Designed miniproteins, single chains, continued (3). Designs and how they scored, part 113

Each design is a single chain, and the fold is of that chain. pLDDT is the mean over its residues in the fold that is shown.

## One batch from the design tools (miniprotein)

Design m11911
Fold by ESMFold2-Fast:
Structure m11911 (fold): chain A 95 residues (1-95)
Amino acid sequence: TLAELQAEADALRAEADRLAQEAHEAIRNKDYERAIELLERLIAVLERLIATLDELRSVSTDPALQARAAQERAIARETLAHYRRLLEELKEKLE
C-alpha cells in the first residue's frame, strides 16, 4: 500500500542517518576498514530508498506527494554520489 511504501521510506531514511553517523565516527577514529563496511551498507540503503521513492511516485496520484518524493529522490542521488566518492577515497587510504 501507499502507507507501507511511506513507512519503508521513513525506515530507510532513519537507517541511512544511523549508518552515516557510524561511518563518520569510524573515519574520525581512522578505522577505515569499519568505515568502508558501513559506507557499503549505507550505499545499499540509499539505493533501496531511491527505488522506494520511485515506487511511491508511480503508485501515488497526489501531485504534492509525487513532487516531494521527486525532491527526496534527487537529494538521495546526490548523497549516494557523495558516499560512493568517499568510499573510493577510503579504499585508497587503506594500506
Scores: mean pLDDT 88

Design m11912
Fold by ESMFold2-Fast:
Structure m11912 (fold): chain A 93 residues (1-93)
Amino acid sequence: EAIALLEAAIELLRKAAEKGSPELKYDLEKVIEIVEEAKAALEAGDYEKAVELLRKAVLGLKNLASEYPDNKDVKAALEKVQQALAAAEKALE
């Protein structure tokens, strides 16, 4: 379920933020906000808005995973958000 994937991603991102630099924490908090908005859109049945927000989250997480290649929590969160995006896109078909 896409919502459960986003809840797991938020937990992973919060864990990464606790261990990160102030700069990484700031960037992760922005991504967490976007993921929480995407989750709210899915809960409201607004799949178009959810897909738009999830695409923004994936882009942000890909950039962070590239900058922090050893951060396993960021990579795991990216995978969860990508899975949620695929599920939301399929719901629009």
Scores: mean pLDDT 86

Design m11913
Fold by ESMFold2-Fast:
Structure m11913 (fold): chain A 84 residues (1-84)
Amino acid sequence: MLRTLKDKHGIKVTLKKINGKVEVKDIEYGFVAPDGTPFVFKITPADSDYDKIVEEAKQEASKLNLKDGEEYVITKEIPLSEAL
């Protein structure tokens, strides 16, 4: 039976430009279970993937002409094979 639920993992990074620099404000990892229930976890500096996510997000945001005080959200999605 085909389900209409989202079948993706996501990493959401919130960045803000402050005094000419892009800084990371928040990082969340989330996924949607097969029943449609969303799960969200906050990624902290203690997480081994934190530094990599921060560097990739800052590199992406640095290519944008963000204004001071402007927020930018990066979302990376990964498909869930078991949801299909």
Scores: mean pLDDT 66

Design m11914
Fold by ESMFold2-Fast:
Structure m11914 (fold): chain A 93 residues (1-93)
Amino acid sequence: MSPEEIAEEVKRRARELLLELGMSEEGAEAIAELAGRVAYRELTAGASPEETARRVYREVYRYLTEVAKADEEFAERVARLVGEVVYEVVTEA
């Protein structure tokens, strides 16, 4: 898959996961969009699957704690699960 196709698949799977976790449609869309953008950026720069997943984890955690003002335990869980989705999509490509 191209980096663009991987980013769209990351966005799709992350959105589905976040909705299943009980997140609002608006919140799920915002985080899925962020994950897709970060994955696209890292992959086009030649990052490994592990590096791409780690960067998405960090940026999602930062967004949740600094922008959304979520608690750290919730932010850690969401960031970890989204990072796992990124790793799976990138390694399946």
Scores: mean pLDDT 87

Design m11915
Fold by ESMFold2-Fast:
Parts: structure tokens; sequence; C-alpha cells
Structure m11915 (fold): chain A 75 residues (1-75)
């Protein structure tokens, strides 16, 4: 499923950001997080245009949650 692939890619990106934060590489962690969000929003846009509103909403929610998690760890 396109939704499942997008969610897995977002999960991989979040794991990379967390690892970079653990290593003190905060700028790189932020770049990975922003790049993941851009990718996720692009996928969600394509899903909305295809009429998969539920799939698109799941991807948007995953993007917002990942950004929230990274922001908390950078404080």
Amino acid sequence: SLVERALERLREGLEKSKKLIDEGRYREASLVSVSGAMYGLSQATDLYLAGDDEGADRVVDAVLEALKEVDKLLK
C-alpha cells in the first residue's frame, strides 16, 4: 500500500532523527525531520488528489506527531 510505504518511510526518518539527537548532531536531526515532513506532506497531497482522504489523514497525522517528538527532544 502507498500509505503503508509512506508511514514506514516516516518511521525510518523519525528513528534517524532520534539517533542523531542522541549523538548530539542537532542540526542534522532537524534537517532529517524537515525533509521527512516535506516527503510526508507530498505523499498526503497525492493521496488526497487520488481520493484517499483516510490514507492522507493518517500520513499527515504521522508527520505532525514526528515533528512534535523531535521538537520535544530538542528542548
Scores: mean pLDDT 88

Design m11916
Fold by ESMFold2-Fast:
Structure m11916 (fold): chain A 90 residues (1-90)
Amino acid sequence: KEELQQVIKQLEQQKKRLEELRERAKELGDETTELELGNQVKILDQYIEVGKKALKSDLSEEEQKRLLDDMKDILSSTEQTAEEVEKRLE
């Protein structure tokens, strides 16, 4: 479960990055970007909680693989959004 722990840490770091961008969007009055980032933070929170529960349970190799793939997809998607938002708020 070392890979699962690593991905959870990456999701937690990504959540902090999106929360910082969300606060900047809020300060600038960009309600659309604030709402977009708020929705993505909620998705990251959901996957972080699922991942933490998975670390305490004995998941099959197949179930662990599916969860890891889903988490990596969310991480990739939110990374792309963060890069687009950083350019937009510059």
Scores: mean pLDDT 84

Design m11917
Fold by ESMFold2-Fast:
Structure m11917 (fold): chain A 62 residues (1-62)
Amino acid sequence: ATLAQVLDQLSEEEALKVVKYIKPYFGKLDDKEMLKVAIEKLKEEGEHELAERLEKLLEEHF
């Protein structure tokens, strides 16, 4: 499983929100660690439904 496979399960708007949070970590963190950063940032911003969906995808793929 890869970050791209997880992003493909999201809408374009949701994927852009995730990418915004993980973009600074490209080439510095692995896919699983970047997704964990996105989940925490989404929770901080009140995007709880998207954060929960990412947690499920993280468990499924990693």
Scores: mean pLDDT 78

Design m11918
Fold by ESMFold2-Fast:
Structure m11918 (fold): chain A 88 residues (1-88)
Amino acid sequence: KLSEEKKKVLLEIAELLERAAELAKKVGEQLGVPRTPDVEEIGRLIGEIAELFNKHFSEEEQEKLAAEFDKLKSILEAAEFLRKLAAK
């Protein structure tokens, strides 16, 4: 079972993913379109998510989470998965 500290980090990552998904909807279906401020903010949010994973999760834990994310179809689905994991 995850520690309370790791659960808080998963909730923080879920919130960042939800914000990235909202911005992605605003700019359309394409991510990484150049010279759009909303796309730049999406990039920043994704970078922050990666830093949180690297700081708080082991390489093995990150690989297991990545495998779960590969099965998911959307950023919002990934955020929901993390919220459910944190609630246990």
Scores: mean pLDDT 75

Design m11919
Fold by ESMFold2-Fast:
Structure m11919 (fold): chain A 118 residues (1-118)
Amino acid sequence: MFEEWQKQLVDVLKSLMDANKGKLTEFKVEGLLTEEQVKELKKAAEEQGATKIELKAADPETLEKLKKEVENKTLSFRASGVATPDALDLHWQGFSGAGEDLGSITLRTETRAPALAR
């Protein structure tokens, strides 16, 4: 389940990058992924033309906590921002059932100005 969850997360991020090819300006990941997954996503982001890539793998202690929360279905994801074909300004933050910060993901396109007026 944890490996499947991490694979689904990587696949979703790759899909969002593909949908925003040539528009992605910022891709940040902290604390949610293994070193191998960070390398894979960094390569994908570079291929999509991202100008700012800041990827930090989860330390072993945080990764163990994350695995436990995923397996127990107690992981809480707080999502903010916008993920549409016209705009990507997405921030996802993972929390344990106790509210401990387990890491975050941020994806942004070239510009959000002017603000979407629809």
Scores: mean pLDDT 72

Design m11920
Fold by ESMFold2-Fast:
Structure m11920 (fold): chain A 86 residues (1-86)
Amino acid sequence: MKKIEEMNELGEQLVKAVEDGNKEEARKYLDRLAEIAKEYLPQEEVDRMKQEALDAIDAGDVERFKQIVEDILFKVKFYEIVKEAL
């Protein structure tokens, strides 16, 4: 639960950093988000999504970046719910 709250806060900080054009800060928050996500999702999948997000940051594609971050958060939340149900 606490890690999901941290991920939600990181997601908000990531979106703000990208909207502010602060690519370095966005990459830092993305690194932390990916590190936490690897506790819930396969490393290969997280690394792929992280690379897609980095590509979106470099391209200045804020909408694509937001979609990728939301997808990561959704998958982690879904995994936690399923894990607690088992």
Scores: mean pLDDT 80

Design m11921
Fold by ESMFold2-Fast:
Structure m11921 (fold): chain A 81 residues (1-81)
Amino acid sequence: SEAEIEELKKRLAELAPKVVAAARELYQYVLANPDDAEAKQVLLDSGAAISAAGDISDELERLRALVEETERFLARFAELP
């Protein structure tokens, strides 16, 4: 449990700069292309999922959910044109 928490914290720290860069790029793209429903949906869905994960009270479950949703966002972002 404690070892898993430290591993997840390390993983989340490694993902953080990638998520910030991807989210910024996608946000700017959506502002410039408001009719791109797919890109807008990825931004909105991913933001909501990551926010919900961050609201989980249990530290282990919160970190696990944050890593999962963050990796899911990066995978979805990589599939966009």
Scores: mean pLDDT 88

Design m11922
Fold by ESMFold2-Fast:
Structure m11922 (fold): chain A 85 residues (1-85)
Amino acid sequence: SSQRQQLLNQLNALMSSTELTPEQVEQVKRLVADSIRMIADGEARSDIFKRFSDGLKEIASTLEDEETSQQIISLVDQILKLRES
């Protein structure tokens, strides 16, 4: 879907950032991939999505670069939009 493509484009842009450590890049990739998989599997449990959302927000909170932090928060919004589609 167009929402999935938008999410992947945003993730790719973030992965090109020099503000994230390699470990943080892998954590973001894993959390996004797990979210996409759960949506594809028909998972509706809000507590599971809250766990992924909280993980991404925790990474964002450790960053000194406000723009990169906001990009991670935007990924959470895109995941929620994908769930609705």
Scores: mean pLDDT 75

Design m11923
Fold by ESMFold2-Fast:
Structure m11923 (fold): chain A 90 residues (1-90)
Amino acid sequence: SLTAEELELDEKLRAGENREESLEQSTMLGVARVAAAVMRTLAKHTENEEEREVYLEAAERLLGARTPEEMLAIMQETDRRVAEIRAEIA
């Protein structure tokens, strides 16, 4: 088990590793913001309350995404949820 000081050092080391990926993380943040804006636009233009909630939740999750894989998973899940809602209405 790590002491409190060792845990703090481990967190700083992980932050150092993130700095090595800073260019990709900066690009990722930009893409996530654009994707979130798209989701908010879709939410604004939908007439379906459940679909609107799905898009708004996706926008919030995208802003919290830390990797491209996580962002893709959020987008894929959002697409599945919207398709499910559409199938239930049809």
Scores: mean pLDDT 75

Design m11924
Fold by ESMFold2-Fast:
Structure m11924 (fold): chain A 75 residues (1-75)
Amino acid sequence: MAELEAALSEALLRVQETGSAEQRAEALELAQAAVNAARAGDYEAALEHARRVGELSGDAELAERIRRAAEALLA
């Protein structure tokens, strides 16, 4: 959880710096949905939402880090 939340926070900062207003709104909604899904034990939904936040960040390394953190919850 802590690693996923940290990676999502970094992605949100990246989107806020480089993204459009629509991309920022979408990333915030998806990041919150990912955290809520993970806390509810729906790790597959958390992974799906987290992957989209990573894509919106435009940072392939950060997207991979988010994916790995979310997948660790499924293990």
Scores: mean pLDDT 79

Design m11925
Fold by ESMFold2-Fast:
Structure m11925 (fold): chain A 67 residues (1-67)
Amino acid sequence: MPPEGVSEEKYQASLDYAESNPELKEINREIAERLRRIGDALQAYITAKRAGDEEAAARAKAELAAL
């Protein structure tokens, strides 16, 4: 449930705080979505580089630069 390395108490307190502050909940959602996009693009870049696919690597690099 909580991410590895985060205590259940700290994770629950973070969720409770976010629910008490709607602005923080929305900001956290935007941050999470941006991090997901960065992660996806980075994973695509690493996969392409490992496969020797320079065209796919260039595409993933362009996506990362646009984020």
Scores: mean pLDDT 72

Design m11926
Fold by ESMFold2-Fast:
Structure m11926 (fold): chain A 61 residues (1-61)
Amino acid sequence: MAADLENAIRTAEEQDKLSPLAVKEILRAAGADPQTAEEIAKKVTDGKEVARIAREIFERR
């Protein structure tokens, strides 16, 4: 649900670092396919960057 995703993105923004599992979960909730989520989780764990990427993916839906 969009409301759940928005809350997850806000929580991510407030974190210094996210686990790769949390990054994958947020990106998949935003609409990323599993491969895209895996590649991003491998490179990015900063909460602010993850939140920005998740918003971008969701906006393209």
Scores: mean pLDDT 76

Design m11927
Fold by ESMFold2-Fast:
Structure m11927 (fold): chain A 77 residues (1-77)
Amino acid sequence: MIEVEAEVTTGAEAKARYPELDLELHGLSEEDEVVLVVVRVDGKVALADAQPLAAVEAAGFTAESLRAALAAALEAA
């Protein structure tokens, strides 16, 4: 079973939940708003990524519409 989550949070909250995220590598600070995307396969985290909220919005997505698009793409694969 594939589960996709996307939520608006801060860089600090994303890093606290997924310490392996390198926010600084992406030019993000702990205070920046990010969309935290998590993909789980059979309850195991397969991918965790933080995207700048401004970049997601510039691409025409919300956190929920991005989640839905990713879920549809993964079901099609």
Scores: mean pLDDT 78

Design m11928
Fold by ESMFold2-Fast:
Structure m11928 (fold): chain A 61 residues (1-61)
Amino acid sequence: MDDIREELFKKAEELVKTKPISEALREVQAFVDKHVTDPKERAELLRELEEKIAEIYKKKQ
């Protein structure tokens, strides 16, 4: 992954550990919107991040 994708995934992992899934998703969406200007790239990256967050949350269960 490039630097920004790696940082986003790390941030998502940290957020899921400290916040409910809904708040983690909200903060990740805001972060992606701020740093990714292309709507298509933003949508794809958000989808990947949402899958990662869901995976982590499933592990917590």
Scores: mean pLDDT 75

Design m11929
Fold by ESMFold2-Fast:
Structure m11929 (fold): chain A 71 residues (1-71)
Amino acid sequence: EDEKLRAEADEHLDRGVKAFEEGNYEEAIEHFRRAMELYKAIKNPSNEDAARYTAAGVLLAAAEWELERAK
C-alpha cells in the first residue's frame, strides 16, 4: 500500500510542477494538495517521503502566491 501511495503522490507532485511551470496555478494547487495528502497517508515514511511532502508544501504556497498575484 505504501508503495502505491508513494507512486501516486510522486505523480501528483510531478504534474503539479508541470502545471506550475505552464502558469496553471489552480491546477498546480490541486496536484500539490493531493500529493501532500498521499504522502501523509504513508504508514512508514522514508526521509525522502518527508522531503517530498515538504517540497509539495512549499510549492503549494508558491502556487497560491502566484494565483493571488495574477488577480
Scores: mean pLDDT 86

Design m11930
Fold by ESMFold2-Fast:
Parts: C-alpha cells; structure tokens; sequence
Structure m11930 (fold): chain A 73 residues (1-73)
C-alpha cells in the first residue's frame, strides 16, 4: 500500500486570508511538480480561526496536511 504522510500544524498568523492565498499558491506549485490535488478545504471555526485541509496524491505517497490558523490580536 502507498504510505500516508499526515501533518497537523497550528499557527498564529497576522492575516488569515493572505495565508490561505499563499497556501493556494504552494498547492499550485506542487501540482505543477506532478502532485494530484485531492482536497483543498477551508473551514471557518470562529471569527479568528480557520482550518485548512490539503490532500495531495503523489506516486510515492499520499500527503494529508491539516493547518489550524488563528488571527493574531
């Protein structure tokens, strides 16, 4: 079976919307390198917190990244 790499990260950021756009750009770069985008999901948990789930499939591994982003006060 193909290995599954899971990464769960929490970060405080100055701008959630800008951080999400940078993540989209990173995903576009990975897709250009040959990764298949399975899922890109942004879930609003509160006014100051979002959860971003990214799932990429590569020939060598499936990569699942979960990022919890909290707006700095």
Amino acid sequence: AKPVIKEELEAEVDDIEKTVELLKEAVEYWVKQGAKLIKFEVEKLSENTVKVTIVLDTPEARVEITLTLTQKK
Scores: mean pLDDT 83

Design m11931
Fold by ESMFold2-Fast:
Structure m11931 (fold): chain A 99 residues (1-99)
Amino acid sequence: SHMADVAADQARIDQAQSDDQALQIYQNSLTVTVPIGMSMISDSLNNYSDSYIQNLQISRDNTITFRRTAQRRGFQRTVDYLDGQIADIDARIARARSL
């Protein structure tokens, strides 16, 4: 259902009437927020490091999918926000891999 959940979130962003609405849809997306949250929990427990990187990669891939939809729709504010989110996720993955 992961791909189905991503497709549903992507469809909601594609149907957004404004840039602000698209940003709110992304911020409330469980396909993005849940993997990030799971990564934070895994990191704090020290015994789930493999799942930490995997959850960040899932969040990254989903964020890239949403960015493509936002870019096609001309939602520049959302695109800029998502670029920042991708950069943050990439930095977290790089740090985890260096440990």
Scores: mean pLDDT 75

Design m11932
Fold by ESMFold2-Fast:
Structure m11932 (fold): chain A 71 residues (1-71)
Amino acid sequence: MDEILKEIEKILREGGASEEEIKEIIEALRNGDFDKAEKLILRLYLEGKISVEQANRIGKLIRELEKIQKE
């Protein structure tokens, strides 16, 4: 879990997301609120703060995290 969250944080930070935005996304993911996290990531993409490749990579990591939390 923590390794996946750290990778997501790294991608978001490299893309130009603020620490507050990163914290909100990570808290949503820790709470299992995947809908909120995905909406926040989509907003960052639309604002140009992350690339389409970064958004796709984060999406794959979120799917792996969801599998872990459902077990």
Scores: mean pLDDT 81

Design m11933
Fold by ESMFold2-Fast:
Structure m11933 (fold): chain A 95 residues (1-95)
Amino acid sequence: ALSRDQAILLTSSSIRIAGHVFDMMNTKNVSVQQANQQAIKDIADYIKQTLPKEEAVSFLQSLLKSLKKAYKATKNEVAKQLLQEQIAYVKKLIE
């Protein structure tokens, strides 16, 4: 049960972050960096509201691992910068 919910949240979080960054850039005329910061915050808040504290921490650790893999896999410098910012934010929430 929990493992399935974590898998769904990992997949949907990645899609939601990308979509929210794109939407904020086009609708609110904010910078990519500002949109990225807001997107990761919104996802983190959703996780905290949806899961018990122990599960939220476990999920955030899984999200951090996924973001680090994405960072290593990407060759796009803009994507790397955005992923570094997302990684830093998630690390601060866990630590």
Scores: mean pLDDT 68

Design m11934
Fold by ESMFold2-Fast:
Structure m11934 (fold): chain A 83 residues (1-83)
Amino acid sequence: KAQAVFETIKKFTPDNIDVTLLSETADSLVLEFTSKDKSMTPRQLRDKVYEILAKAMKANPLIAGFQTLSVEENKVVVRVLLK
C-alpha cells in the first residue's frame, strides 16, 4: 500500500525535485521534497509539491489527503494520509 503510493508520487515528481521517504506507518507516509533549483523560493517549492500531490491523489485512490509539516529554504516535508 505505502510503496504503491510512494511510487505514484515519484512518477509525478519532476526531475528538478527529489522526494525521499522519511518514515512510514500503516496509515501515513512522511515525505521530504527538495529542490535542485537554487532559484526556486520556499513558496514555489511548496506550490510544486502541492501540484505533485494533487496529481497523485487523482491517480491513486489510496491517498486520503496530506498535511504540510514544514516549509524550509529548499525543503518541504509533508505527511501523506492513506485510506
Scores: mean pLDDT 83

Design m11935
Fold by ESMFold2-Fast:
Structure m11935 (fold): chain A 94 residues (1-94)
Amino acid sequence: HMEELKKLEEKFRELVEKGIKADQEARSGNEDAFVELVKLQIELVKMLRPDLTREQLERIADAIIEDLKKRYGLTDEQVEKAREAARKVIEELE
């Protein structure tokens, strides 16, 4: 459907722009921004793949958090906050 594709493209653009801003803030030392990055990436994945189950989204969320941990050097406490935020977003998307 052409209309569905346009809506998906528009929403994808919005999430990418929000992600760029959140990445800039995270690099500036805003710890809350990396939690926002996790949320935005999960929403983006579900938007591109609405067929994904909760279990599949949870596995993808774990991969996202692991990547962010390596990229930003997150502490175990920050990783736990990210996992909690991911869990809430996944529940809202179901």
Scores: mean pLDDT 76

Design m11936
Fold by ESMFold2-Fast:
Structure m11936 (fold): chain A 88 residues (1-88)
Amino acid sequence: MSRLAALETAEAIAEVGADINRELGDPSAAADEGHEEDLDGKVKMMQGNYKEAVEEYREALALYKAAGADQKTIDEVEKNLKEAEEKA
């Protein structure tokens, strides 16, 4: 019984943490992940894997927006995403 109560508490804390990361952002972690996904998207574009590039760029956009990245960075990724979508 105590173990189940502890698991419920841990789940609630994890949900609150996820909500904080989405609403308030963790700029450093989200920016780092966004950068990796942006690089993966560029690699997929160079390989001609346009559908995979679309998925990577969409994730990069979501992460950069959560990080509060510079609008110029967001615009560049959106441009790359549009190019990947047109080729997919």
Scores: mean pLDDT 69

Design m11937
Fold by ESMFold2-Fast:
Structure m11937 (fold): chain A 70 residues (1-70)
Amino acid sequence: MKDELVEELVKKYLEAVNRSEENTLLIQKEREFFASLTKEQLLELKKVIDAASDPVDFLKKEQEFLAKLK
């Protein structure tokens, strides 16, 4: 389901951010953004994120994906 993908992506983002800095507002914006994506876009983002080797690579891949959607 779309909601399950959103929560999984938020959880991975939380793990990356919480190791460097907690930011509830940023996390909420990411959750809202993921919820605005289509199921296909969420699945593609999940694959990109799952391929990331570390939190820095994760954040870079996420930013590149988000840039393509704007």
Scores: mean pLDDT 68

Design m11938
Fold by ESMFold2-Fast:
Structure m11938 (fold): chain A 103 residues (1-103)
Amino acid sequence: RKRVLTPEEIEKRLELGKKLIELKKKYEEAVKNKDEETKLEIIREIAELLGLSEKQKELLIRLVKKYNLSPEEVVDLAAFLSTLKPEDVEAHLEAMEAAERAR
């Protein structure tokens, strides 16, 4: 269904988008410099901006480490994880731990 955004919703989304663009640039620089510490700090900042829980943030960090995600993929994944129920996040964390232990 078509949803019409209010001017306030548009302004909030533009401000969020601007902050995400700045974080994406920092993430690309950290990847080029092989700076894992700065990369993880930026992932945490993206998670905080998108309102992720601690468990959602942990899952995001694990997935980024496993798959070497691009800045765009990190943001898209963080947005997706923000929609998941706590039970689904826990199930994914358990599945990842089981997969790591299977070898």
Scores: mean pLDDT 77

Design m11939
Fold by ESMFold2-Fast:
Structure m11939 (fold): chain A 86 residues (1-86)
Amino acid sequence: MRVVTDSPAGMEAAQALAEAGEGEVVLELELEAPDGSGKGARLRVVLRFRDGRPELVGAEGSGTSAEETAQMEALLAEMREGLAKQ
């Protein structure tokens, strides 16, 4: 699985959230297709500071196949695990 951010504004928002210590950040991610045929599913993730920690509060995705959907679910699980360890 490979993940690429599509949005420079998402990175700026992440920096602003880190500076404020509160608020919301939207990350726009483009996943590579599982067969390497090019760009796959797009995933929009909403992060919010809650109780002083970043938390995943929402996610929307657009996969075109079962494999792309599985990649999105795996990435979301990985992100939730990473956030829970913070």
Scores: mean pLDDT 59

Design m11940
Fold by ESMFold2-Fast:
Structure m11940 (fold): chain A 100 residues (1-100)
Amino acid sequence: SMEEIKKILEEAIKILEEAAKIAEENGDTLLASLFRTLARNLKKAIEEEASKEEVIKLLEQAEMALALGALRFEEQGNLESAKKLREYAEKITKYIKEIN
């Protein structure tokens, strides 16, 4: 399942890059930078053939960042962006379960 893990990481990277774009379009430069940093960490995990445990930890960090971003946008009244980030967090949760 190394090929399956790599595919999951590639999809998670795309999610984080889209989340960064949403944050940037909403003027949240810090949140955009966090998502881009997490995407780079996942790319590094692919390159270094990180352990399953390390991959799960990185995906859990991505899930948490997406969920916190969604809460932030919801509190600001940006319900559309909040919903999108929640959907992304749920998708990462599903990927974590697939790896375990």
Scores: mean pLDDT 90

Design m11941
Fold by ESMFold2-Fast:
Structure m11941 (fold): chain A 61 residues (1-61)
Amino acid sequence: GAHRAERALARLVARGELTLSNEQGRALAEMLAKGIPSARELAEATGLSLAQASRVVREAR
């Protein structure tokens, strides 16, 4: 759900493992709320590197 996605993103940002613009953060939260995509799909939709997208997907599970 949305709360899990928001917590995962906040945790990664707090640890310095992810740097997001406000637009990227919102797009990521919306995608994760609809379901957990593949790292590649997330990277293509948000402009994150594949490594960053993989980390987000892992934390959102």
Scores: mean pLDDT 74

Design m11942
Fold by ESMFold2-Fast:
Structure m11942 (fold): chain A 78 residues (1-78)
Amino acid sequence: MTLEDKKKLLKLRDEIFEAADALGKKYGDVGTVGMGAVQMVLEKGAEATLEWIKSNDDETVYKALKEAAEKLEKQVAA
């Protein structure tokens, strides 16, 4: 992975978490939405996750991120 690839990934990460934070504030669920964004990046990658978020309405994105967060929580539960 090149330095340019790393810079692109960091920018994508920042944009994803900014979008997730805005949605979480709108729906009163910042932590859950942020966790869902992490799970979605793990499953489909950062670029695909950001494009999917930008291509869908807030309600659709919120519901999917909430479901992804629940999936991640179950995976890390002891």
Scores: mean pLDDT 77

Design m11943
Fold by ESMFold2-Fast:
Structure m11943 (fold): chain A 89 residues (1-89)
Amino acid sequence: GEKVELASLLYEAKKRAPKATSGGRFNAVIMDLQAGAIKTSLTVEKVTILLAKLSDDDIQKIVECLELDDLDEAKNCIEKVLNSATLKA
């Protein structure tokens, strides 16, 4: 199936938690990821299901993943948060 871009996933997180994601760094990282067309390993279907299961704490963990200097590590960190949310449901 078609894989979701990381920037698109972060944009949906921003819609859900605008205060936690209002920082200039978060918006700058989204723009860089969009320019690089960085894709997650997750399909649109899986992202939609996982986003519906995210708590405010899970969204905060995603924000913390963006503090990692390595973009691939940040992506893997975010995917781990999404997968953990699935296991709790």
Scores: mean pLDDT 69

Design m11944
Fold by ESMFold2-Fast:
Structure m11944 (fold): chain A 77 residues (1-77)
Amino acid sequence: MEELSKKLKEQIEKERQAFRERNSLLFKLLDEAAKEAKAKSKQYFSELDPLKASIASMAALSDAVGKAVDAYLAAKA
């Protein structure tokens, strides 16, 4: 049982890290795209705002889920 709990915790930690890295990278790419679009046209970057908000929301959700899981595992021992 304890060994299984440790493996589950490691798996969840890996998934949390992968979600954070993916969302962080996507947000950085969108920020660079917005800066490039702003240099070329003031109208172009306005369409990136909803996508940025969506990715930021996913990153926040990923972090919240990870914290909730950590708290649950710590409480359950």
Scores: mean pLDDT 65

Design m11945
Fold by ESMFold2-Fast:
Structure m11945 (fold): chain A 68 residues (1-68)
Amino acid sequence: AIENIDFTGLSDEERTQAIIDWLRKNGLLDTAEEVERIVAEKGATDPEALEEIERLVLRALNERAAAE
């Protein structure tokens, strides 16, 4: 529920969704599916899940940069 209080424009839920969308848009479908699995198992707002998601994204970005 979005009301009038916005910090950086993204909640933890919206940030996770934006990450998944970005991964799919950039052809990182396997990583996007892994992120969705973590969210399904641990929850979209779980701090440990968010840290794992960020680590997966960083690894995928590094691999993509090496493959480009």
Scores: mean pLDDT 70

